# Designed miniproteins, single chains, continued (4): the designs that were tried, part 28

Each design is a single chain, and the fold is of that chain. pLDDT is the mean over its residues in the fold that is shown.

## One batch from the design tools (miniprotein)

Design m12943
Fold by ESMFold2-Fast:
Structure m12943 (fold): chain A 60 residues (1-60)
Amino acid sequence: MDMEVRVGQTFAEVGMPAAAAGVPIVFKDPLDSNLVVVEGEGTLGELRAANKPLVFERAT
């Protein structure tokens, strides 16, 4: 399942539903084409604090 953080939004504004499920999340930066595989709440919290415009996909 895909989740989008639009330009100017933060992860805090969209929430982190996948973190509760404990499934890995793949983050993509639409500006830099950065790909980050995120697993667990700690890493999700770090990216949320960055407040970057990212697109992430739910990975299983």
Scores: mean pLDDT 43

Design m12944
Fold by ESMFold2-Fast:
Structure m12944 (fold): chain A 64 residues (1-64)
Amino acid sequence: SLKEEIEKLEKEIKDLKERLANVYYGQADALRGAARGNTPEQREKLISEADKLKELADKLKKEI
């Protein structure tokens, strides 16, 4: 039925959002790791990018 197809698609959307959020969290962690070995100026840029990725991931998690 259409209802069953909609429920399946809604589950797939939630699964994809969770996977995307996890990718963003992983990328943020990697950037924070890279920041530890860098100059102060580059460190600030990497941390800023990591913070943005975390914010995107947090927003995705709130939507599932």
Scores: mean pLDDT 87

Design m12945
Fold by ESMFold2-Fast:
Structure m12945 (fold): chain A 56 residues (1-56)
Amino acid sequence: MTEEEVRELVLRGVPASKLLNEYKVPKDVLIKILKELYDKGYITKRQYEKWLKEIN
């Protein structure tokens, strides 16, 4: 799965648990994408913090 595909799934609201468990996205890759989306303003601080909590 490409980073672009993961980004699209995050923006569609696919849960972190599904990305980690079903799509087998590595935790580090998911964290990197979330930081990028937050830095670019595509997700809110609340969404970013919630996703990080779900990954942990």
Scores: mean pLDDT 80

Design m12946
Fold by ESMFold2-Fast:
Structure m12946 (fold): chain A 87 residues (1-87)
Amino acid sequence: SQADVLAELQAIVDRMEALVKQAEAETDPEKAEKLAKEVQELHDRMLALVREMEARGITPSMEMVKLLFRATALRVEVELKVRKLKA
C-alpha cells in the first residue's frame, strides 16, 4: 500500500539521518567513506522503491517527495564531509 511505502521511506530517511550524524562526528576519512557508502545505498534503495511505484501507475505523494528531497540533501552532506576530511 502507499502507507506501507511511506513508512519504509521514512525508516530509510531516519537511518540515513543517524548515519550522517555519525559521519559529522567522524575524523577518520576511511570510516566516513564507509558511512557515506551506506547512505548512498539507502538513497539508491529509496529511489528504486519510488520507481517501482511509478511503474505500477501509482503517483508518489507529496510526503514521499519531501522525503526524497531530504534524502538527497543527506547524501550531499555526507559526501561533502568525506571530501573535507580528505582535503
Scores: mean pLDDT 88

Design m12947
Fold by ESMFold2-Fast:
Structure m12947 (fold): chain A 91 residues (1-91)
Amino acid sequence: KPLDLSKPPFFQVLEVLNRVEEAILQGREDEALKIVEDFADTIGASEEEKQRLIELVKKLYDGVKANLPREELQKIVDELEKEMIRAIKKA
């Protein structure tokens, strides 16, 4: 699917999300958390929004480590993407 570059906030969310997923697949929870924290700080997210993103990244990492079914992992990824889009739209 070609990326729609007419939506810069969505493109930024996809880039950050891909970096988080790569870090988690490499077993680097510390790097994944840093990426999402840096994203939250860059967009000026509230502390509550930042903590929600951190919790979702930890949940995704735990799910991957536990070998959860692909459908359950995708649900966590979808929730993380949705919350990131909400946070960036408020900024």
Scores: mean pLDDT 80

Design m12948
Fold by ESMFold2-Fast:
Structure m12948 (fold): chain A 66 residues (1-66)
Amino acid sequence: SLEEAERIARELAEKTGVPYDKLVEAARKIVDEKVIPPGDPIATAIAMLLAGGSLEEAVELLKKHL
C-alpha cells in the first residue's frame, strides 16, 4: 500500500541518511509499477522491505552501495 511505502521510506531515511523524497518516490514507483530497476540499490532495498524482509539487511545493502 502507499501508506506502507511512505513508512518504509521514512525508516530508511532515518537509518541511512538518504533523502526521504528520493526514497518515497522510489517506493511509490515500485508499488505502482511492480518493477525493480536493475542495479538500483535504493529500489532493491525498498523491494526487500515490501516483501517482508529485514530493515537491518535493507540498511546494510544501501550503506554498502552508497
Scores: mean pLDDT 77

Design m12949
Fold by ESMFold2-Fast:
Structure m12949 (fold): chain A 60 residues (1-60)
Amino acid sequence: QEALLNKYGEPLQNALERFKTDFGIEPPKRALEAAAKIIDKNNITKPKDIYDIIRGVYLS
């Protein structure tokens, strides 16, 4: 298993900045925790995919 920090680093930061641009707020902690579990379980590394998951969890 790859380290979470290596998967989440720059791609996660880019996704968070995009989320803040689109919604005007940082993602809530609960949404980030739920998104992180999905991202980790599915080995997602691309900024767009990370963003889509965070957005999907937030809007659920």
Scores: mean pLDDT 73

Design m12950
Fold by ESMFold2-Fast:
Structure m12950 (fold): chain A 65 residues (1-65)
Amino acid sequence: MLDRETMGGIAQIALAVAGVRARVEIKGDEIEIYADNVTPEAEELLKKVKENAEKLGIKLRVYFE
């Protein structure tokens, strides 16, 4: 129901508020997150974000730079 662009924007804001430096890009029907300051806490947060996105029918991939 939510547009991927809107979801991408929400994810970008949520990651920034959590102190994670990441870039969020929308690729067709998929959201890609590129994170460069990954701590164990950031990995756990990104995993939960991915699980919630999948529950909403949104494909989300996380890449560590």
Scores: mean pLDDT 72

Design m12951
Fold by ESMFold2-Fast:
Structure m12951 (fold): chain A 59 residues (1-59)
Amino acid sequence: MLTEAAKHSPEVRKLVEQSRDALAEAEQAALKGDSATWWEKYDEYQRYRKQAMDLADAL
C-alpha cells in the first residue's frame, strides 16, 4: 500500500522518508539505551507514518 502510493504521490513518499529517518534515529537511541530519545523519535515515526497512511488511503 504505502510503497505503491509513494510511486504515485511525492507527498506520500516524503512522509515515508521522514518516518524512516525518525525510525532510524529511534533504533540508534535504543542501541545506546537512551529511552527518552527512543520514545521521542518513535512517536515522530508514528506521526509521519499515520500521515502517510491517511494520505495514501485518500488516493
Scores: mean pLDDT 79

Design m12952
Fold by ESMFold2-Fast:
Structure m12952 (fold): chain A 81 residues (1-81)
Amino acid sequence: MALPSDPVRRATVRVEAETPEDAQRALYVLSAITGARLVGDVASGTATFEGPNLSEARLEEGAREAARLADRVTLGPLEVV
C-alpha cells in the first residue's frame, strides 16, 4: 500500500568539460547508470533527468563515473514531478 507507487522524479545535472562533446558523453554515462531519461537539450552540458527509479544514490554513482570524463559534475536537487 502506497500513495503513488512510481512517482516521476527529476533532477537537473550540469557538466563542465574540455569540450561540449565530452560534456554530452558524461551526461550519457549518467543516463546509463541511473536508468533515467534525458529530457530537453543536452548540447550545453546541462540536462534534466527523469525517471521513476531516480534516487540520490544512483545520481551520486552516475556523477562519480561521469566525473572521470569531465572536469566537474554538479547535481541539482532531486524533485518529485
Scores: mean pLDDT 75

Design m12953
Fold by ESMFold2-Fast:
Structure m12953 (fold): chain A 91 residues (1-91)
Amino acid sequence: SELLERIRELLREIERLMREATEAFRQGDWERVRELIERIFEKVEEAERLLKEARERLGKWTPELLRLEQDLGVIAVHAAVLRLVLERKEK
């Protein structure tokens, strides 16, 4: 489905941004980490909205939808941890 494809594209973009944020963090580029984390959260919110739409259209959880929600949850936690560590370094 088109909606599922859009969610997968967003997940691939988020994964790329997460890799970039992790590398920037290792290099001590706090400004770049902050910008990347903001972008990641923006795309996570978009993907969460699309997942809600997909769930409503299907009227039930499918294995694919559950997997996508789990993947998003893991990414969101990792991004939140990076943000927390960044805040501690800046203060």
Scores: mean pLDDT 82

Design m12954
Fold by ESMFold2-Fast:
Structure m12954 (fold): chain A 69 residues (1-69)
Amino acid sequence: STTTVTAESGDQVTTITHTSPSLGVVAEGKGEGSDYVVVATAERDGNAVVTVSGGAKKRTLTLTVTAVD
């Protein structure tokens, strides 16, 4: 299964792709700017919380995740 999320903070856009063959989480993040850090945690059939932070800017997104078995 794959979950993709896009987060914006000011002039910055970050895309996160999460792929996991099980209930665990493997997350990859892409962003613009050297100071941006992206963390994604997903729960099976629940909510995923994504935090994007960089410098003085921080944004949190909540996703709904459905696992495909």
Scores: mean pLDDT 44

Design m12955
Fold by ESMFold2-Fast:
Structure m12955 (fold): chain A 70 residues (1-70)
Amino acid sequence: KRVEELLEQAERLKEAAESISEFLNKRKEDAEKNMSKEEAEKAKKGIDKKVQDIQDEANATVDKLLQEAA
């Protein structure tokens, strides 16, 4: 029912955010190996921001779903 669906959606969002964060962190490592120091630093900051934005968005959505389920 609604509560169960909201909890499932929250779990899926958390798993998706973790998978995307892992993928982006791997790209950060590739940047360190394959780019100049300046380009790698810029890429790492961009990736860190994307990871943070994705996690923040997922957490905010999960919190809303949990509040609605309560």
Scores: mean pLDDT 79

Design m12956
Fold by ESMFold2-Fast:
Structure m12956 (fold): chain A 60 residues (1-60)
Amino acid sequence: SMSAHQEALARARELTREGVRTGRVKEAAAEAMKYAQSQGVPVEEVERAMKEAYLEELSR
């Protein structure tokens, strides 16, 4: 059981990883940011989560 806030950040991370793997990072980032903001997640937290997921997937 995750809060809506935690779920939105987890979704942002997963969408970013999928975006890297499929070559659709821009589309994934736009969707992740829009959804997370709709759940009241601060932009800074969403950007941090997406950047971390992006760098992790690229470094793999």
Scores: mean pLDDT 83

Design m12957
Fold by ESMFold2-Fast:
Structure m12957 (fold): chain A 83 residues (1-83)
Amino acid sequence: GITYINVDDMINDVGIDQVNRYFDDAQRRYQQIQQNRQLQQQLSQHFPDQVRQHDRWLRINNRYGPLTSVLQQMQRQLQQQRR
């Protein structure tokens, strides 16, 4: 699961390079969810079996979408502090 909200706590635990990798991964997964969401809506009209997939994508979107935004804001603040 995703337990970190504070970037400083993440850096202390796993290091700054790993935090940057987490941020990049979260952005990439969010983009994939965005692209697939339109396809999932189209497919669910013709292929009801996709309903289970839609629920899964919603859970991932709620985790990675808002987490990406929070991480981005915290990384910007951290970078400003390290001037």
Scores: mean pLDDT 52

Design m12958
Fold by ESMFold2-Fast:
Structure m12958 (fold): chain A 94 residues (1-94)
Amino acid sequence: MKVSVSLEARTEGDRMVVTMSAKVDGSEVATLIIQLSTEDTSLLELRVFPAGAQSASASFETEPGKRVTGREIVVSKETGETVVAEATLLTLPP
């Protein structure tokens, strides 16, 4: 099973919008979870996706100068194997 996660940030006025994209390849998915966090907040966004999901995305607003971490957690339906992928992004001032 191959999992991949990416983070993108865009400026919107005085705020930053961070989008996480998560993908799964080559396994039946029992559960797909995506989680977004910062150094100041352990959980900004948590999304759980139904069995069979191959991709997921979520967006949230934060401040410039924040370190954002996105995690993808996938549980295989066939093997019960859990795979985690993680990406980190610093929201820079404009």
Scores: mean pLDDT 73

Design m12959
Fold by ESMFold2-Fast:
Structure m12959 (fold): chain A 60 residues (1-60)
Amino acid sequence: APGLYRALDEKVVDLATGERLPVGTLIKVTKRNSDGILQGVSVETGNPVIADESSVERVE
């Protein structure tokens, strides 16, 4: 579901830089694919990010 999520591991990827984001990074999820891949935007940088749903925790 769309909303605010937090990274639980270093598997959240910044799509603008290709770098892995640290644990605790907040992302605004906008879309979920059928295979459990979440797409969103980093709250801190505004960059697009991608994450597996098992690598994030919903906070709202």
Scores: mean pLDDT 80

Design m12960
Fold by ESMFold2-Fast:
Structure m12960 (fold): chain A 77 residues (1-77)
Amino acid sequence: MLSPEQREAIAARVAQELGFEPELARRFTDAVLEATGGNPLRPDFADVAREVGLKLGLTPVQSGRAALVMAQTAREL
């Protein structure tokens, strides 16, 4: 289970890599992790991220890139 500090690290990486506002990156990260049970390594992670991103006004490309950054960052934690 990811700690609050690990979740914040993931959100910060998403903001940095994609140029998202910090609050948007945090909302996206929290919503995706909640919907995936805190497991960014599950096979359907990118599909969940796309659905969450659509609700937050993100394009499919932005959501897909954010999902990739989240999964890569989680593997490093």
Scores: mean pLDDT 79

Design m12961
Fold by ESMFold2-Fast:
Structure m12961 (fold): chain A 71 residues (1-71)
Amino acid sequence: SVSDKIIELLRKYGKKVKPLVDKIKEIKRKIDLSTDPAEIEKLLKELRALEKELRKENDKLNEEIDKLVKE
């Protein structure tokens, strides 16, 4: 069923993005603990880059789901 295929895609997505999500959490923690504006700026740039990668993976997931729903 389409529902089963979507569940499989979601599980695959979760496993694939876990390292990115974990890195994002670590960087957010470092930002919260930092008192150095220059360090915070570097961490925010790294955070934005990782969030872009996460969005790219989310876009791929949505595209695959849309393909299944529209068929």
Scores: mean pLDDT 85

Design m12962
Fold by ESMFold2-Fast:
Structure m12962 (fold): chain A 64 residues (1-64)
Amino acid sequence: SPVVDEEYLRAVEYLSKKDAEGAKEAGRRTIEAAERYATGEDRQQGLARGQGGIDTAEKLEEAL
């Protein structure tokens, strides 16, 4: 889904800038978009990527 891809790319961009709060918000939005707009494997991938972004952002916060 284009919406899932856009939110995931935002999470990646926030992580590259070390913006943990922005990355968590974008990761959450990736999960929400995957639940609303994706099905099957695309949904599973979107959910996993969104959660992965949140987990990475939380580890970044611990390092700051």
Scores: mean pLDDT 83

Design m12963
Fold by ESMFold2-Fast:
Structure m12963 (fold): chain A 60 residues (1-60)
Amino acid sequence: MVSKESILALMSTLSHPVSAAELARVTGLSVSSVTRMLNELVKEGRLVYDPETRRYSLAS
């Protein structure tokens, strides 16, 4: 069971910008499901997406 809150907690333990593919492998979810959750968190201001690296990080 993976929620957006679980994604945020996981990202905080990794301490580096992560790709949707990395999170999909770690969580066992599809890349599509993870990407949707990550984009919702970016829209909520809780994550930042870097288009150059295609990675997500925790908002400052």
Scores: mean pLDDT 79

Design m12964
Fold by ESMFold2-Fast:
Structure m12964 (fold): chain A 56 residues (1-56)
Amino acid sequence: MEARVVTARAPTAEEARALVDEQIAKEYPDGEVTAEWVYRDPETGEYIAAKVVAVP
């Protein structure tokens, strides 16, 4: 198993999380999310969501 970090940017935290979840489902369907975080980029005002995925 190895760890992958998946990130996405969106105008809202909810949209950013949805984009990350969509990418994980597409690229790492057997992956397990081990950590997650969301923050607002102060320079752009966009939200950045990230999840750490353990893949087999």
Scores: mean pLDDT 82

Design m12965
Fold by ESMFold2-Fast:
Structure m12965 (fold): chain A 63 residues (1-63)
Amino acid sequence: MTLTQTETAVFPTREEAERAAELVRQRAAEYRAAGYDVKLDIELEELPDGRVKLTVTLTVTFP
C-alpha cells in the first residue's frame, strides 16, 4: 500500500522555509525508523517579493 501527500506553504524568509523543510525531513526519518519505505521530495521556490514557497511531497509505502 502506498500513500502520497502533497502540501504547499509560503514563508516570509528562506530561513523559515528551510526550518520547516528540516522538520519534514525529521518526520520522514521517524517513518523510516518505524520500518516504512519513505520517499520525500522538497522544493523551495523564491517568489518575486522575497517570500519562499515550500512544496513537500511525502510518499510512504507500507509492507
Scores: mean pLDDT 81

Design m12966
Fold by ESMFold2-Fast:
Structure m12966 (fold): chain A 94 residues (1-94)
Amino acid sequence: LSPEIQEALEQLRRLVDAVEAALPPEPVSIEQIEEIIREVGKRLNLPQNLTDNVIDMVRGEMEARGLREVSPAQAREILRRVLAIQEEAFRALA
């Protein structure tokens, strides 16, 4: 992988790990997950486009499943799925 793609993947993994750690024990709405992702992205000094892309993918996955709220376990599963899809997309660019 190019250094730029490798750095983007490392940033994506850091974002997902930090968002999972920031999830409350209670179920969260899509708006709350978006807020957590955005806040974590700012805290980690990540590019806005990376953060916005993850937000869009999480929203799309929740909509596809008909979910308005998710448990912490469901949120982690969705985040890991988004990470896997993005990693595959970045590898396709290499």
Scores: mean pLDDT 83

Design m12967
Fold by ESMFold2-Fast:
Structure m12967 (fold): chain A 76 residues (1-76)
Amino acid sequence: MEEGKKAFLEAHGRLLGLVRDHYLTLPPAEQRALGQRLEAAGQEAAAKVDEGDYFGAAAVLEAAADELRAHLASLA
């Protein structure tokens, strides 16, 4: 149980770090699209946490981080 919570917090921190470092560098339309995707991922992760599935919640946030990394690479 503690390992799952740690994985969730680490995944959350990684996603927030990417958003902090890159969000404001994106055009307004991309910022809106990313904001909507992050809201959806946050709601999905919260549902997993409510089920006690911290590893599932971490996986949702890591998937969102991977999508953001791929999107940023496509803009370079």
Scores: mean pLDDT 81

Design m12968
Fold by ESMFold2-Fast:
Structure m12968 (fold): chain A 85 residues (1-85)
Amino acid sequence: SEIEELIERIEKLLDELIAKETDPQLKAMLAAAKELARTKSATGAETALALLKRVATKVAEENKPLVEEAIRLTEKLLELLKKEE
């Protein structure tokens, strides 16, 4: 399904970001966002989106494009999950 494909893409991006990140707090926020996206709930996706937007304000400039892509995919996931409710 499109939802499952989006979650897989989000997980892949977040795993790449976690591997590149050196800040333990940002790593924890990225890991939490990954688990929240996996819940397949609108509330989970909304919370993941909030965490990713917070990470985007603190992440190294070189990693910002990956965080922005993760935000874009999570926004799309949230819209699809809201439609399924």
Scores: mean pLDDT 86

Design m12969
Fold by ESMFold2-Fast:
Structure m12969 (fold): chain A 77 residues (1-77)
Amino acid sequence: DNQKAIQSIQQLADAAIEAIKAGDVKQAKGWIRTMRNIGAMSGKTADEAIAALDAGDTEKAIKLIQESTQRAIDSLS
């Protein structure tokens, strides 16, 4: 069910972004890895998002999560 997959991807993206906004980098990285493992984010994008978090570039990390989420949803629509 594509609708269920879309909802799950959105929930993971929201959790990752909330963790970033809360300053919980460890939790955010965990959610990013989960998105990669379920195919909602490429390995390259996940590595770039994690590197952005390690550099303190939270805006870049959020943007990469949002762009990856939109691509995954569009592929299921």
Scores: mean pLDDT 87

Design m12970
Fold by ESMFold2-Fast:
Structure m12970 (fold): chain A 85 residues (1-85)
Amino acid sequence: MKELLEEIEEAARIAEEAMKDWDEVEVGVVMIQIAVARLLAEKGHLKEAAEMLREVAERLLATGDPRAREAAEKLREVAEKLEEA
């Protein structure tokens, strides 16, 4: 569990760096969603946490930004691990 929480935090850092040139409100929304997913995972709501991380990944992929794609891939990977845990 602690390792999965650390992976969510790492994915959050990658996403934040990928979005550094984005609108501040859009960055805030994405970062809040990742933080909520981390809290859900910490409380044992792994399926809900995984679903939220996938929604964030889909949002990032929709932008077409290559940097956002790397962040989205990491978020999707962590979501898969949460569902298998």
Scores: mean pLDDT 81

Design m12971
Fold by ESMFold2-Fast:
Structure m12971 (fold): chain A 82 residues (1-82)
Amino acid sequence: KDELARRYARLKLKLELAKKEGLPQEYIDEIEKQIEELKKKAPDLKVEAEVTESDSLERIEAVENLENGIVSEEDIKVSEKE
């Protein structure tokens, strides 16, 4: 479940960056399609979190490190204070 939430957040971030950089519409459509596929496969995975741009990257990185079991207490403290 956490892996799907992480992938969903990363795809949304990529979508925003792709639109901001003006990537071809075909790439934007592919990312949107992947997001829709994830929503259909995990309907119980509701990520009701409004995140700021600065917070989103730190949260995604922290979640990835937690999944891999590579998280230091210093990294957690820095992320929470920043």
Scores: mean pLDDT 58

Design m12972
Fold by ESMFold2-Fast:
Order: C-alpha cells, then sequence, then structure tokens
Structure m12972 (fold): chain A 100 residues (1-100)
C-alpha cells in the first residue's frame, strides 16, 4: 500500500539520519552544538513518525538534511547520506500528498 511505502521510506530516512549522527560524533566530536541539533531533529522525526504525524516527521527530516548540506558540505560521506535522505523524502512527500 502507499501507506506502507511511506512508512518504509521514513524508516529508511531515519536510519540514514542515525548513521549521520554517529559519523558526526566520530569524526567531529568537537561540533557539539551541531551534533545536538541533528540529534534533536532526529528525535522529533522519530516521535512524529511513531505518532503517525508524517508531515511533521518529513519537516524534521528535511531540516536535518539541510543541516548536513550546510554544515558538512566538504564531507563526501555526509553529503552522500544527505542526498540519499533527500531522495527518500521527495518520494515520501509525493505519497503523503496522494494519501490526503
Amino acid sequence: SLREELEKLLEEAIELGEEAVELAKKEYPDQTKLINKLQSLLEIAKKSFEEGRYEDALKALASFVNTLKEHFSDDEKMQEIAEKMEELLKRATEILKELE
């Protein structure tokens, strides 16, 4: 179903977000403010997703992706994660519009 596809896309985006946070902690441990921002956005996304608030989850994940693109622009792995997340969120947004 479209709902199952949406849920899978959001779950995959959240998993990529978790990978990005762990990478940031490992390679940029001094960037505490950025790491805290990423963790906060990811927690908002997880809570919203668990509560079935898919639009709120999408908005939090979009802010997460924008943070990766802006603050880790020189990190190839971070940009690859951001691009993969963005592609998942693009498809998730189209499905959400179809379900409304």
Scores: mean pLDDT 90

Design m12973
Fold by ESMFold2-Fast:
Structure m12973 (fold): chain A 55 residues (1-55)
Amino acid sequence: SVEQAARDFVEAYNNAPESAKPKLDELMEKAVATDDDTERAALLEEAVKYAKANK
């Protein structure tokens, strides 16, 4: 769900290295800009995966 993806994103963002944050910020901006809840959840989930891979 969008709510779970948002919670997971916040946790992943707070634990991400500073070098990963520009990409996370870009994905967050895309998620905020979309009117599609499914696309928003997918973008947030992509950001979480990126943060965990670059931890």
Scores: mean pLDDT 80

Design m12974
Fold by ESMFold2-Fast:
Structure m12974 (fold): chain A 105 residues (1-105)
Amino acid sequence: PPSEEEIEREVQASLFLMASSVYEIAAKNAEKADFKKASELERKISETLRKQAEKLEGKMKEFYQKQADLEEETAKAYEEKDAEKVKELHLKASELYREYAEYLL
């Protein structure tokens, strides 16, 4: 039978693939966002990811740190009202989640 560790990795990979899909949708709708609220939310997400990274090790810690940096850049892009840059950063976030899902499988 599959190990508990194998099952946990599959579940986490599935959640990362869902996150990837959500970021693709966010990229398509970047121009429609409330830029002020979106910027505030991205900064909160970045802070949350950095706090979670402190509890992690190895590849997962690196992933959470990279994602936190990307969310911080996205917050700045929203503050600058640069919808094209927001779109690019959201697509980069989607790709990063896809890469880590693939690493876990």
Scores: mean pLDDT 86

Design m12975
Fold by ESMFold2-Fast:
Structure m12975 (fold): chain A 103 residues (1-103)
Amino acid sequence: MEEARKVIEKMRKYAEENGSKSGLEAAKLAEEILKALEKGEEIEKIYELLLKYLEKMVAYAEEQLEKKKSEYTEEEIEELKKHIEEAKKEIEEKIEEWYKKQK
């Protein structure tokens, strides 16, 4: 538990240093997940928070790639964009499946 809080704090600080709104939102969602786990909230609520967290993490990765383009080759940028786009699609599909089951 203490280790998880330290990881979340590092994520928040890194996002603040990089000026990433998506990174800050992801860190906030990670803290909400930890609090939900500590409260013994229903797995369904935790899963919904996790899906939102993953969505924000993908957005954060896109922002970081854009800012750090000069550190990568054109081929590496294309590969990373493909992986981010695939992850985004999978997360969107899981969110849609989740909301269909709640109807």
Scores: mean pLDDT 77

Design m12976
Fold by ESMFold2-Fast:
Structure m12976 (fold): chain A 95 residues (1-95)
Amino acid sequence: MEEKTVEIHLSPEETAELVRRAKEEGLDKVASELANRIAQKAKEIGGNAKLVLDVTPETDPQLAGELGLKIKEKIEEMVPSVKKVEVHFRLVPAP
């Protein structure tokens, strides 16, 4: 029944930088910045949001998980009309 979805896919490098920034600048700040961008697009289309984070074996799984959950929560807060917000982690081999 969902017909419109904003999909944002982050490369392993983008995910690693995001996780590093979350550790240095704070989880809430980094999550809010990304959530704002996704929320604006989801609001424009009047649909759902899907975030895919490419992770490697070197990614901190706890911090990545907490970051993904915070991003989901912030999108839901910013766009209460969104029907579904999904965050997926995709394990990719290291280059």
Scores: mean pLDDT 79

Design m12977
Fold by ESMFold2-Fast:
Structure m12977 (fold): chain A 81 residues (1-81)
Amino acid sequence: EKKEEIKKNILETFGDEELAELATEFAEVLAQLEKGKSEELVKKAEELREKIIKLMKEKGYDEVTIEGIKTILDTRIEEAK
């Protein structure tokens, strides 16, 4: 459910499959965190979040859109802890 929500939101907003793939991997790491807390998994989720934000900046997305996605990703990490 979380994977589909993130992927759908990115595809609907950007139409970008590369961003959707990174977001799907991010959601998978969060699902693993919910089953067992791990500092390494938290770091992996944070690294994936940074990769998504970096890719958005490289593709020329506006700052408001980037901040919106950043907030969503940060909230998902906090919820999974």
Scores: mean pLDDT 74

Design m12978
Fold by ESMFold2-Fast:
Structure m12978 (fold): chain A 98 residues (1-98)
Amino acid sequence: SRAERLAARKAAIVEEQKALGQGKTIELYNLLRKALEALKKGDYEEAEKLVDQILDLDVPKETILGMLYMLREETGDEKAVEELKKMIEKKLKEKEEG
């Protein structure tokens, strides 16, 4: 259900605050918000730069995606969120494959 998915995302954010500290969680949120705004403006160069900064935080993929889905529910910008998700997943795969 939607309530179960919301509870799971909330729990993931709480665990991330515990693991990385509040500063890293705030930084991730701010970078994701800036990347979404860049995509909405069609500034793909800025969006790619912000994705690189997000990956430099060395935050688990599940935490990044959980926060991104939370932002989708907060903003309603489903298209921009899905586009940002694809960029993050592509860059993560490229980084892992070397």
Scores: mean pLDDT 77

Design m12979
Fold by ESMFold2-Fast:
Structure m12979 (fold): chain A 77 residues (1-77)
Amino acid sequence: MKAEEEARRLREEAKRLREELKKKEGQAVRQISATAAADAAAGEEVGKQESAKVLEFAREVEEEIRRLEEEAKKILA
């Protein structure tokens, strides 16, 4: 197999993970906004919970993206 093609595949996977992270962030924002519109106090509580979940998910996804990017660099080096 070609090293360049394998590196491209890994970078495409990293891009997919970034898109998934953005989708999760967007969903959390919409959920917080909808809840806050109905009840400000409930929106604050949901905001704390959703922020914590998104932060944890972001940490995991960013670590995996870094791992994929690093692997792509090793293949090309």
Scores: mean pLDDT 75

